Designed miniproteins, single chains, continued (3). Designs and how they scored, part 19

Each design is a single chain, and the fold is of that chain. pLDDT is the mean over its residues in the fold that is shown.

## One batch from the design tools (miniprotein)

Design m8676
Fold by ESMFold2-Fast:
Structure m8676 (fold): chain A 68 residues (1-68)
Amino acid sequence: SPYEEILRLLDEAERLVRQGDLDGALALLERAVDLASRTTLSPEQAAEFLERYTAVMRALHAAMRAQS
């Protein structure tokens, strides 16, 4: 389903953050947001997406600060 694909993109983005591939992580996060914007999500799915997206973004910003 499109929702399962969105969650896979977020999982892979988190992996890339852990590996230090911040550009790759940003590209996957952009794809996840684009797919979410084109997909009808239930309120529960939207809440899960936002929670996971926010967690990955926090990790990404922390990694970016560490590289500065």
Scores: mean pLDDT 87

Design m8677
Fold by ESMFold2-Fast:
Structure m8677 (fold): chain A 64 residues (1-64)
Amino acid sequence: SADLIARVAEHNSGISPEELLELARLLKEGRYEEAREKAEQLGKVSGVSPESVLDAARAAAEEL
């Protein structure tokens, strides 16, 4: 699972596996508003859309 999360993070250059894992945990806990806000912040830093960040986090959450 850690290897898969690392690969998902690599595919989304500029987003660390640690940040992606935190987003995945927020989604798994049902904290969707916080997850969306964090995805917006990560998207601004990484040049990736918030929707792409959330999709990556959902994939990571399936592995948790």
Scores: mean pLDDT 73

Design m8679
Fold by ESMFold2-Fast:
Structure m8679 (fold): chain A 78 residues (1-78)
Amino acid sequence: SALEEKAREYYEKGVEAFEKGDLETAKEYFEKAREYALKAGNKELEAKALYQLGLVYMGQGKVDEAEKYFEEAEKLLK
């Protein structure tokens, strides 16, 4: 679907920003990826976006926030 394509595009942009060390831009793109994946009903893509958000927060030293996102991602795939 168009929503799923947008989720994937935002996810890919988030990965590129994360690889460049632009953690703020990565968060914005992964939040958009999560939103569109949720709208599309694609739980796997939503979980991937949540997991990437956890990694971004780990990169910022925000362990408690990161753990929250990792837990949400894992729960979504159960």
Scores: mean pLDDT 89

Design m8680
Fold by ESMFold2-Fast:
Structure m8680 (fold): chain A 65 residues (1-65)
Amino acid sequence: SRAAEIRRQADEEIARLRAEADARAAEATAKGPKGGPFVRRILDQQVDAEAARIRAEADALIAAL
């Protein structure tokens, strides 16, 4: 169904954002152990907020079908 496709696309986008955040956190840690956990925490918070937005947008698109 179109609704299932929209949900799948939202899940894929969220997975991509988490993978990008993981890569950026690893890079920050590689440049020095000082600050790595702080950068990871900020990135995790940003991804959680963006994931909530993406899910809400997907739900709105499904409701408009």
Scores: mean pLDDT 82

Design m8681
Fold by ESMFold2-Fast:
Structure m8681 (fold): chain A 99 residues (1-99)
Amino acid sequence: MAEEQARRDAEAAAEAAVAGAVAAGEGTAAGEAAAGVAAAGTGAAAYVAARRAGKKAGEEAAKIAVEGNERGAEAGGNEAAIRAARGGAEGAKKAYEAA
């Protein structure tokens, strides 16, 4: 339960962060495509890397990945993306601790 929830939270955070950044530069259609790729590549990958790395290293990896997404969201000026990125970080950390 916690693992699946954290993964979805991380994917949503990555999707929102990239959508915000790309929307600022390219527009909503391109943003939607990039967000899908980021959610699959960054959110889920960050969570999997964190889980595999070990408790301390995993928490650090998840934090770094989501902080990167937060900075992307800030560049785009998307408050929803920033909120989602923070939620994803907390979710990924909680799931990693529960595993």
Scores: mean pLDDT 50

Design m8682
Fold by ESMFold2-Fast:
Structure m8682 (fold): chain A 67 residues (1-67)
Amino acid sequence: MIEEVTEEAKKKIENAKTEGEIAEIVTEAARKLMEIEGSSGAEMSERALKAIHELGKVAGDQIEKLR
């Protein structure tokens, strides 16, 4: 499930046409990852944190392509 959220977000980022769209996609994906990890803890798993980091990299690459 974490991988599915991450892969769908990556596809959306690659198809995004503005930096604003990319920011919204990353924010939504991060929220979904937090929901998957549950509301019981203040810290996310290493897997979820790594997924957020990978989304940040893909977002940065797409922003560069849009410039």
Scores: mean pLDDT 74

Design m8683
Fold by ESMFold2-Fast:
Structure m8683 (fold): chain A 62 residues (1-62)
Amino acid sequence: MSVEEIEALGREAIARIEAGEPLSEEQRAKLRELGFSDEEIEAAERDIEVLDRLFARAAALA
């Protein structure tokens, strides 16, 4: 995954959470592919700061 693709995924994920919607199955699958645990993904769904940090970490690893 490129940095640009990770940033795009992060913006979409944040928009969904701000709208009160859970992360999509595709977003969850991509986060698992990037090496994040299901527990980290669940924490990110409850806290937008955790979500932002998660995607910042993913972009730094790309």
Scores: mean pLDDT 78

Design m8684
Fold by ESMFold2-Fast:
Structure m8684 (fold): chain A 82 residues (1-82)
Amino acid sequence: MPKTVEEMFEKAKELFKKGNYEEALKLLKKVLSDPELSNAKVLRDFWGLPIPDKKLQEFYDEVLKFTKEVKEKLKELGIEVD
């Protein structure tokens, strides 16, 4: 897995722990928009493609779940999310 997306995800977790939820969300959106993860996104659409690397799918699902939690936290605090 590319170091860049792993580093961004790790930084997002650090920012979340620090209480910097907005910056964490921005990094998570960059991770989810990364071209190397597009294969995992295509899998989620169920359009008859071969199953990609399961580790990549698990990573995508983990990032997506964490992004949902960050968005929920921001909404609770009354902070606008894109």
Scores: mean pLDDT 69

Design m8685
Fold by ESMFold2-Fast:
Structure m8685 (fold): chain A 75 residues (1-75)
Amino acid sequence: DEELKKKLQEEIKRLREEIARLREEYKDNPVAQMLLSAAEELLKKAEEAIEQGDLETAQVYIEQARKLIEKAREV
């Protein structure tokens, strides 16, 4: 599904922008930095899944990354 692929790519782009902002806000918070690094790794796995045509797996990785970004905001 080309439409779903495009939506997932746009979501990854938005989440990376958010990670970049949070890295600056929580520069001196090691727990937040760890969570944001883990989220970035999950987004890389999502991109790999998209490249392989596995959009369902990509969605799972994006959801996991989003949860880690949410946790980073709470610390």
Scores: mean pLDDT 88

Design m8686
Fold by ESMFold2-Fast:
Structure m8686 (fold): chain A 65 residues (1-65)
Amino acid sequence: SAEELVAKGDAAYAAGRYEEAARYYLEAARLYEKAGDLEAAREARNKAAGALAKAGRLDEAAAAG
């Protein structure tokens, strides 16, 4: 589920695996968009942008958020 992907992203983020966290958050955002939950999709994209910024991927972070 999208919620399980957010949880996996949060766990990866806490472990310092920021690129992995971003991938989970982006997949969660995609699932939320398909479900019509645009608010949850936006929050997942914001989390992905934060993780990408921590990974030093500033261009990708800007595109995600």
Scores: mean pLDDT 86

Design m8687
Fold by ESMFold2-Fast:
Structure m8687 (fold): chain A 74 residues (1-74)
Amino acid sequence: SARERLARLARAAVEAALATDDRAELAARLRAALEAAGLAPERAAALAEKGAAYLLSLSREELEEALEALEAAL
């Protein structure tokens, strides 16, 4: 379902944020995932930049908790 696809995308985003603290690298990885999900390149770039900034504002504990919740939903 669309919900499950979005949950998988969100999980990949949280996993990427746990793997790197480099905002540009995280934004590039999020952009690639969003484009693969069917978003237009300019839309994917804008959302990836905002998403990377938000994810890097979270603590490691918050990211790990989000990952657990998303894995339970999949």
Scores: mean pLDDT 83

Design m8688
Fold by ESMFold2-Fast:
Structure m8688 (fold): chain A 64 residues (1-64)
Amino acid sequence: SDLLIRIAAKDLGLSVEEAREAIELARELLEKGVSREEVVKTLMEKFGLSREDAEGIVDAAEAS
């Protein structure tokens, strides 16, 4: 998980702390049964991410 957070931060131009918060939020929402599309939209709104970058965060959360 730490390695995935560092890779996501580097690839998305985020700080390690921002990448961690985004992945943790995505994981929490997915565990609560929120749809992938709704999680992507939440990440775009909260972190100012593009759709592509938000989808990358969701992929990292699912891989962890």
Scores: mean pLDDT 80

Design m8689
Fold by ESMFold2-Fast:
Structure m8689 (fold): chain A 104 residues (1-104)
Amino acid sequence: AVAEGEATVPDGEAVKAGTVDVAAGAWTITAEVTADKPVEGVAVSLVDADGRAVGGAASAEAGSGTRVGSGRADLPAGTYDVLVAVTSADGGPVKAKVTVTVTA
């Protein structure tokens, strides 16, 4: 499954960028984040209907380009919110484009 989205993310906050529909199984979650200005790190979380983070990917690499992280999670079938958190280099909000891929 693939989800794409864009969000303006305040420093240190998580913002919903999209949703992804997932079948039950063990999945690899890959996140690509492109920021409009320098960041110190990015994290992407999948959040269930109860607001619980159930999987995600993160990168602590500094810069303004595409960031790639991957994680693994065992997920029940459902629709998951894609939340993006950014640590900005200047403490201001960041405009982020996000692609999340969920694969076996």
Scores: mean pLDDT 77

Design m8690
Fold by ESMFold2-Fast:
Structure m8690 (fold): chain A 67 residues (1-67)
Amino acid sequence: SAYLERGRELIAQKRYEEAVEAFRKALEADPSNEEALKALALALGQLGRTDEAQREGQRWKEVLGLP
């Protein structure tokens, strides 16, 4: 996915908020993409103190039907 590759480039640049957006776009295209899920978790981990990081995690659990 172009979004997954873009997200990885953003991680290398330490642009974690933008990386989260790119990985979210990858998951919108393929919700079961484990690489995108792992990459999103890594980016959210780097942002782990922000309210946005927590809301992102909860939103994707709801969208994906995860516990």
Scores: mean pLDDT 74

Design m8691
Fold by ESMFold2-Fast:
Structure m8691 (fold): chain A 85 residues (1-85)
Amino acid sequence: MNEIKIETLELLAKALEETLKASPEEIPAIEEKFKKEMEELAKKMSEEEKEELEKEILKIVEESNGDIKKFIELLKKKIEELKKE
């Protein structure tokens, strides 16, 4: 059941990691690729699943306090938790 959620969170973590390693000129291309991939994943989710995922991401954002490295760490932790279920 959590496969689409895991894939979405893994995609977000990967995009953030790529952004941290990228020059400013590369960031728009990374963001556009991520947006397209997220749109395709969103089509496979119900409204309830989207709402649940949004709440989880917002919680992680709050815990990261704007620290992108911490955000990536918390996303990876959530992915591991979902894989154990």
Scores: mean pLDDT 80

Design m8692
Fold by ESMFold2-Fast:
Structure m8692 (fold): chain A 60 residues (1-60)
Amino acid sequence: SSQREQATQLLFQAQEALAAGDNEKALQLAQQAIDLEKSMPEPDEGLIESAQALVERAKA
């Protein structure tokens, strides 16, 4: 679905932000990916887990 594509894109953008040292942006984008997946009828648990790991990395 278009929502799954958006969540995947948000995860990639979060990773790029983290690599650039923009931890606040990485945290925001990763959280948006989690929220979008959780709003879907069948959440992708693997994508949520990856985004949650990114959130923890951004907080460190």
Scores: mean pLDDT 85

Design m8693
Fold by ESMFold2-Fast:
Structure m8693 (fold): chain A 64 residues (1-64)
Amino acid sequence: PTPEQKAAIEDIVKALENKKLGDKSDFIRNLQLGLKNLGFTDVEVDGVINENTLKAIEEAKKLL
């Protein structure tokens, strides 16, 4: 990833680390869209933290 993509991943991961499975908000939807745009295509942009969202966060952490 580019330095800009790594910064975006770090910001998304930090924003989501205090969220739990089943949490729902428009803020979460925007973070899911960010993950999908970074190549995590299995992420659903529905505003709900689900297992696909958690998997994408773990994969994103590996890129840091």
Scores: mean pLDDT 77

Design m8694
Fold by ESMFold2-Fast:
Structure m8694 (fold): chain A 74 residues (1-74)
Amino acid sequence: APRPSDEELAERAKQELENDLKSRGIDVKSIELLDLRRIQLSPTEELWVADFEVTLKDGTKVRRTYALRVELPP
């Protein structure tokens, strides 16, 4: 399988974050991607890290970081 794109991983992470917050009864106004980076762990593995800014319905802003292990094709 090809390496997942940054757009694909960011969209998944954003959806999971939104669903998690809603399941806790937290109303989310918006979620914005602030920063995205890849850290090479080995020739075949990367750590994908994304920082999000979550704006709540009351205008409160909270930062959340997501990290995913990504396998690269050999």
Scores: mean pLDDT 78

Design m8695
Fold by ESMFold2-Fast:
Structure m8695 (fold): chain A 96 residues (1-96)
Amino acid sequence: MSKKIEVESLLALAQMMLSVNELTLENKKGKKLSKEEIEELEKSIERVEKLLEEAESMLPQLDPEDQEEAREQLELIRKRREEIKKRLEEAKKEAE
C-alpha cells in the first residue's frame, strides 16, 4: 500500500469516528449522558488523536503536494476534535 493511501485511510477513519461522536452528542441533546457513554466518547476522542499523530508522523514520506493536502486535513480534523471535546465537557457537567 502507498504511504499516501495509508495517511488517507488514517484520516478517513479519524473523520468517521468524529462523525459517530457528533451524532451521539446530537442524539443526546437535552438528555443526560450515562457514565458509560461519557467514558466511551472520551476513549474515542483519545483514539482519534493517536490516529492523527500516526498520520502526521508519515507526512515526511509523502510528495510535497500530498504533504500540504494532508496537513490541511489534519488541521481541520484537529479543530473538529476540539469542538467535540468542548461539547463532551458541557454534557459531562449536565450528567453530574
Scores: mean pLDDT 82

Design m8696
Fold by ESMFold2-Fast:
Structure m8696 (fold): chain A 68 residues (1-68)
Amino acid sequence: SRDELVERFLALQGELAALEDRMSPEEGREWDELVRRLGEAIAAEDWEGAERLIREIEEFLRRVQERQ
């Protein structure tokens, strides 16, 4: 659902905030691109695409955290 998707994204933004000071400029650009694509999927009501992008964001944050 849209509410579940929003809740998941807010949790991911919280995870990003904890990692932000340790992110590279390249990782910042990757985050910006993922969020842009997520916004486009939501605007298009492409909920399957939005779900995929949330998973890609989760994997991105895992990679950033593992580098620490």
Scores: mean pLDDT 82

Design m8697
Fold by ESMFold2-Fast:
Structure m8697 (fold): chain A 64 residues (1-64)
Amino acid sequence: ELEEITKKISEKLKKEKKLTEGVDEELLKEAREKVPEAVEYLESEYGLSNLILKGLLLQHKEKE
């Protein structure tokens, strides 16, 4: 489960643009709800945070 959630988020980040810009907020919310450890792992490993991710996602949506 942890690996599945982490892989999905990681692939999403890569395919979009950058690690922090390609995050789907809905997918991230599901991960936090079902597998909080996966989100903590990503924040630790990739240096992400909810505040940063939300800020970048908002910028990306306005640009799109």
Scores: mean pLDDT 53

Design m8698
Fold by ESMFold2-Fast:
Structure m8698 (fold): chain A 57 residues (1-57)
Amino acid sequence: LKPYTVYEYDFEDKELRELNAKLNEAMTKLGRYPASGIPADKEQAEEDLKKAEKELE
């Protein structure tokens, strides 16, 4: 058991995972490669998601 770097049960980690899942789906619909190495930046993920959703419209 590692006492640090356990983000799976963090509230921020849960929100970030949800955003990244939506971003990955939107990027896939646009015909782009899934971002497997996504940043942990929630704000950046939201910006990319908005851009991808705008392209889908």
Scores: mean pLDDT 58

Design m8699
Fold by ESMFold2-Fast:
Parts: C-alpha cells; sequence; structure tokens
Structure m8699 (fold): chain A 56 residues (1-56)
C-alpha cells in the first residue's frame, strides 16, 4: 500500500519528468494514479497545479 508521502514523492517526480521529457502523457497518468493515494488537500492542490501545466 502506498503512503501519502510515497504518493506525493511519486507525483512530484512525475511532474518534473513530464515537464522535462517529451512524454507528458506518461507523467499525467502517473500523477493521476498517485493522487488516488494522497489525502492532504494542500499537497493535492500543489500537485494538481503541476498536472494543469502538463495538460496545457
Amino acid sequence: SMSDEEAAERAERAVIRGLTEDRPEEGIAEIEEALKHITDPEVRAGIEKGLAVLRA
């Protein structure tokens, strides 16, 4: 089972990877999966902002 901390770290790496590599769809999918495990609304909001940038 993935902890909130592990999910947040995975999502952060996926945002960085999506922004720096020509594979934003892979980053988006990994972030969406990680968000299912994150319950902290502040952490979720930060990651969702990164996700919005990748979707732009």
Scores: mean pLDDT 73

Design m8700
Fold by ESMFold2-Fast:
Structure m8700 (fold): chain A 67 residues (1-67)
Amino acid sequence: SKEELRKLILELIGLKLRKIGLEFELELKEKKGTLSEEERKKIEKEIEELEKEIKELEEKIKELEEK
């Protein structure tokens, strides 16, 4: 439905914004020299998990748009 598609698009936007925020945090901390190896790995893992969720959600949206 159009309402379901709208909800998925809003969720996708939210996930993309969260990913951008984490990428910005990583870059900012790296430039400040405050980024620990443990913190870097944690943020990179969260970004990777978000990329997987984004891909799955984009595929669901595409399937709904094709029907």
Scores: mean pLDDT 84

Design m8701
Fold by ESMFold2-Fast:
Structure m8701 (fold): chain A 99 residues (1-99)
Amino acid sequence: KEEEARKYLEEGRKLLDEKNYDEAIQTFEKAIELAKDNPELQAEAYLLLGEAYFRKGDYDKAIESYQKAIELAPEDSPIAKRALAGLTMAMAFKMMDDS
């Protein structure tokens, strides 16, 4: 399951780079399901899901995904730091959209 989850993360990242956000989101959601028994890998999947939603302009779902990544990631890990940065950015962009 973990090896399959990592393959989905790689595929999703390629889709994200191609700006295929909807397919990237679906791919990261599959990675999250496959990584249920690995919190750190699931945190990485939520981080990438947050990035996909952020790039799509869905700031509410980006915020939710980044929060999940922070909850699951080891304290002070690169994943946690990146998720916190993403959360901060998504919150800022949401405030601009709500204005």
Scores: mean pLDDT 84

Design m8702
Fold by ESMFold2-Fast:
Structure m8702 (fold): chain A 77 residues (1-77)
Amino acid sequence: KEEGEIYLALGLIAYAIGDYETAVKNFEKAIELLKDDPEAVAIAYRTLAEAYRKLGQFEKADEYEKKADEIERSLGL
C-alpha cells in the first residue's frame, strides 16, 4: 500500500510540473497497487482524466472521469 501511495505522489508531482505522460504512467501503477483504497483510486482516476485531457486524449479522459464519479458516488462524496 505504501508503494501505491508513492506512485500516487509521483503522479501528482509529475502532473504539477506539466509532465503528463509520466503522470499517466505513475497513476496507472498507483491504481493497480491501491485497488483496495477507493478514496485514493478516485483521486488517481480524477487526476488521470485531467492528464489525458492535457494530452488531447479526450475519450480516455471521459472514461476515467466516469470511473472517478462512480467511486465518489459509492463513497457518498
Scores: mean pLDDT 83

Design m8703
Fold by ESMFold2-Fast:
Structure m8703 (fold): chain A 78 residues (1-78)
Amino acid sequence: SLEEELKKLEEELKKILNENLSEGSSAEEIVEVLKTKGKELVEKAAVLVMEYLKKNNLTPADTAHARLIEEYAEEAKK
């Protein structure tokens, strides 16, 4: 299921963030880690979410989480 696959990616992403960021890290520092260390996981999560939205005739605007994941995936590609 989408939920199960996203949960696995979330746990892997949390591990990367915990290993590379400290308590109180800024949003800019989080984005930089996602662009470098978490890039592949963010991209995989974005693909799963976008495929789910497409299959169900939804847009990123229909969920705050889908929009956020899409934004982070685009930043990771830069």
Scores: mean pLDDT 65

Design m8704
Fold by ESMFold2-Fast:
Structure m8704 (fold): chain A 126 residues (1-126)
Amino acid sequence: MQQVEIPALDKEETLALIDRQLERLEELDTPGAKRLREQLELLRRIIEGTDTESAIDRLARMIVDDMLSTGGLGTTLVFDQETADRVRARVEELLRERGDNRPLEYTVFRNESGLYQLLVRYAPEL
């Protein structure tokens, strides 16, 4: 898949989209809804500049946990290209710490709620 650079989003618009997503998730009591709520709160911290390094580490750990539970696919919300790149690098480090050196494939897209989402999967071997 071709990667397109993601344009920067307005912070105020992104925070409004986060608030709308959180309201939608209040009606859902599933593990997926709880996980998405955590991702939205971490994204808010990154946008506000609060504990950014800790938030990025937590998002990366959520991807690794998903990859281990779903057979190699993980996803999280990101704010911009810099956030996506930092999460990506941390995912690679966490997998290497586990002895997993398989090449990864990354896709960033805008979801139905207007937020950026990072998808991580194992790349096909030649």
Scores: mean pLDDT 79

Design m8705
Fold by ESMFold2-Fast:
Formats: C-alpha cells, sequence, structure tokens
Structure m8705 (fold): chain A 81 residues (1-81)
C-alpha cells in the first residue's frame, strides 16, 4: 500500500546501513497493519526527536517495540533476518 511504502521510505532514510532495506519494509508493514493512527503518530515523533541523524538496526527495532510492545517477539524475529 502507499502508506506502507511511505513508512518504509521513512525508516530506510533514517537507517545507518543501506543494506537493511528489507528490514525497513517488514517493519513498515507491521507498523501500518498493527498500529492505529495514534501509534503511527507516536512512532513518527520518536523518529523526528531521535538524538542521532541515523539509527542502527537495533535502535530502530527498539523504537518499533516502544509503540508495539505487544508484538515484541515478532519485531525481534524481523530484526534477526
Amino acid sequence: SEKEEQMANILYSNLESKKDKELAEKLAKLLVEKGDDKKLYEFLELIRNYPKTKLTKEELIELVKKVLPELEEEIEEIGKE
């Protein structure tokens, strides 16, 4: 979906490693499918207010877990790929 593509582009643009495109796409899909508008807004605020210009894979995973704590195990599995 367009919303998933926009989220994936936001995640990918904020990642330190450009090799993690598939990770960004999988996390974006999870955020859009499982997150409501409030959780998506909160997530985008976390990205905007992040103290570094770029995030590691591990830092991005931790931010996704903050807004979707009920999906921690699924997020961790995406991070292992």
Scores: mean pLDDT 83

Design m8706
Fold by ESMFold2-Fast:
Formats: structure tokens, C-alpha cells, sequence
Structure m8706 (fold): chain A 64 residues (1-64)
């Protein structure tokens, strides 16, 4: 199962592979979703091993 992460916040989401996702853009093919210990950050991992980190409140998670 994969997840799509849609940026619903005002800030860009940067991926560890150098890709940037602006407001309304979607990170596709995320295979793992985790939260930081305080719940403030969402950490997504893609199948290629790249990681995206964003404020949890600024991201909508959709299951594929």
C-alpha cells in the first residue's frame, strides 16, 4: 500500500532527493508514514529511499 501526501500549508515541502513540493502539490508513492515523537512533524519515505519532512498539520495523507 502507498500513500499520497498533499501539501495544504503555505510552506514548501523539501525531499531529501532535492525535490520541492509547493502548496497544493502531492508527494506520490510514499511507502511509509511516521510522526515525530511530539506529533508536530510528518516523515514520509518513498520507495527510492528519499524522505520528506513536513509539519503534520500542513499535510493531508491519502491511502492508495
Amino acid sequence: MTYDLTNVGENNIASSDGRVYGKGETVKGVTEVRFSPDGELLIGRKADGSVVIASAEDVEVTKE
Scores: mean pLDDT 80

Design m8707
Fold by ESMFold2-Fast:
Structure m8707 (fold): chain A 65 residues (1-65)
Amino acid sequence: SEIKEMQEKIEEKHGEELKKLDEEHPEASEEETKKAIEEILKEDPEMKEMWEKILKALEEKKAEA
C-alpha cells in the first residue's frame, strides 16, 4: 500500500522523534499530534510532502466511507 510505504519511510528517518512525541504527549489531541509531526517534518521537506500525501489519502477514504 502506498500509504504504508510512505509511513515506513517517515518512521525510518524520524521514528525516534515520533516515539518521543507519543511518550511526551500522552494527553495530546489528534490535532495537537498532527501539528507536532508537521513541526518535526518542517526541517525535512521530502518527508513533509509524504505526510501531506498520507493526510490527503486518509481524507479521501473518510469522504468515500
Scores: mean pLDDT 74

Design m8708
Fold by ESMFold2-Fast:
Structure m8708 (fold): chain A 76 residues (1-76)
Amino acid sequence: SLEKQRELAREIVDTIEKAFLERMAELAGVSVEDLLNARTEEEIDAFVERAKERGASETEINLLRAVLRDLAAQRR
């Protein structure tokens, strides 16, 4: 059913997002909570630069920056 397909899609997205954020937080040397609480471009750029220095790919860096900017914008 369409409902079961939506549930599976959400579960997959949630699992991937959690794993991605945990990996990015580990590379940046912070907690996931610290990462998600970034409010300024300067804070976002600092986390992104740390993750990049510790082996994050260009795709991961671009995704991390986009996610953190979107979350910061939602709090304005």
Scores: mean pLDDT 80

Design m8709
Fold by ESMFold2-Fast:
Structure m8709 (fold): chain A 78 residues (1-78)
Amino acid sequence: DVEEARRFGRRLGREAAADPSQLPTMKKRVLDYARKSKNLSSAAGLIMAFAAELQRAGLTDAAAEVLSEGTKIIIEKS
């Protein structure tokens, strides 16, 4: 479910934004979920939603890194 994946990404992104010390843990959870997802749209939705929350919080470098790593996961699944 793409919308469920997006909600999960937004939740983890908000948690990372509220406490940047949790960023490595939340990033790992997002990328692990994306790798395990059987649906490319769900994986992409999760990654983009998480990165958007990081970008909104001013964590620009972290958002760029997540998008880069997430894109590699999407390509590997294609």
Scores: mean pLDDT 83

Design m8710
Fold by ESMFold2-Fast:
Structure m8710 (fold): chain A 60 residues (1-60)
Amino acid sequence: GPKKAIATKDQTADTPSVLSFKKGDELTILKEYEDGMVLAESEKTGKVGLVGIDQIEILD
């Protein structure tokens, strides 16, 4: 199935391309980029946006 991740800290986005989340939020990874960014969906809000890989813990 799709990879899951847990947010390791809070983030408030100031642009529509970046995802807002709270520490402990579950995210679904949709795409991984070469620059250390991922495209993810928030399970709480259903919103999709960019997240830095340093901000999440990827679950197998």
Scores: mean pLDDT 80

Design m8711
Fold by ESMFold2-Fast:
Structure m8711 (fold): chain A 80 residues (1-80)
Amino acid sequence: MGYKIKIDKNASKKDIFFIETQVGVIEIALAVYRRMGVSEEEINKFLEEQIKKLKEEAKSRGVNYTIEKVEGDFVEVEII
């Protein structure tokens, strides 16, 4: 399962860069775990936990964003 994170273009540049950086870290971790042969069940659990933490962090920063579950094994950021 993948996620698409849409960030309001009116968000501060610092907050946009924060979300993009966190997503980049998640994508690197997912690629490493897949290379290591970690099960898809464990990878999906890790991804759900990271998305939950990202939501909590963005809320604490007052960042307006939307997260959509998508088909596929990726996490991407779109500025809207």
Scores: mean pLDDT 76

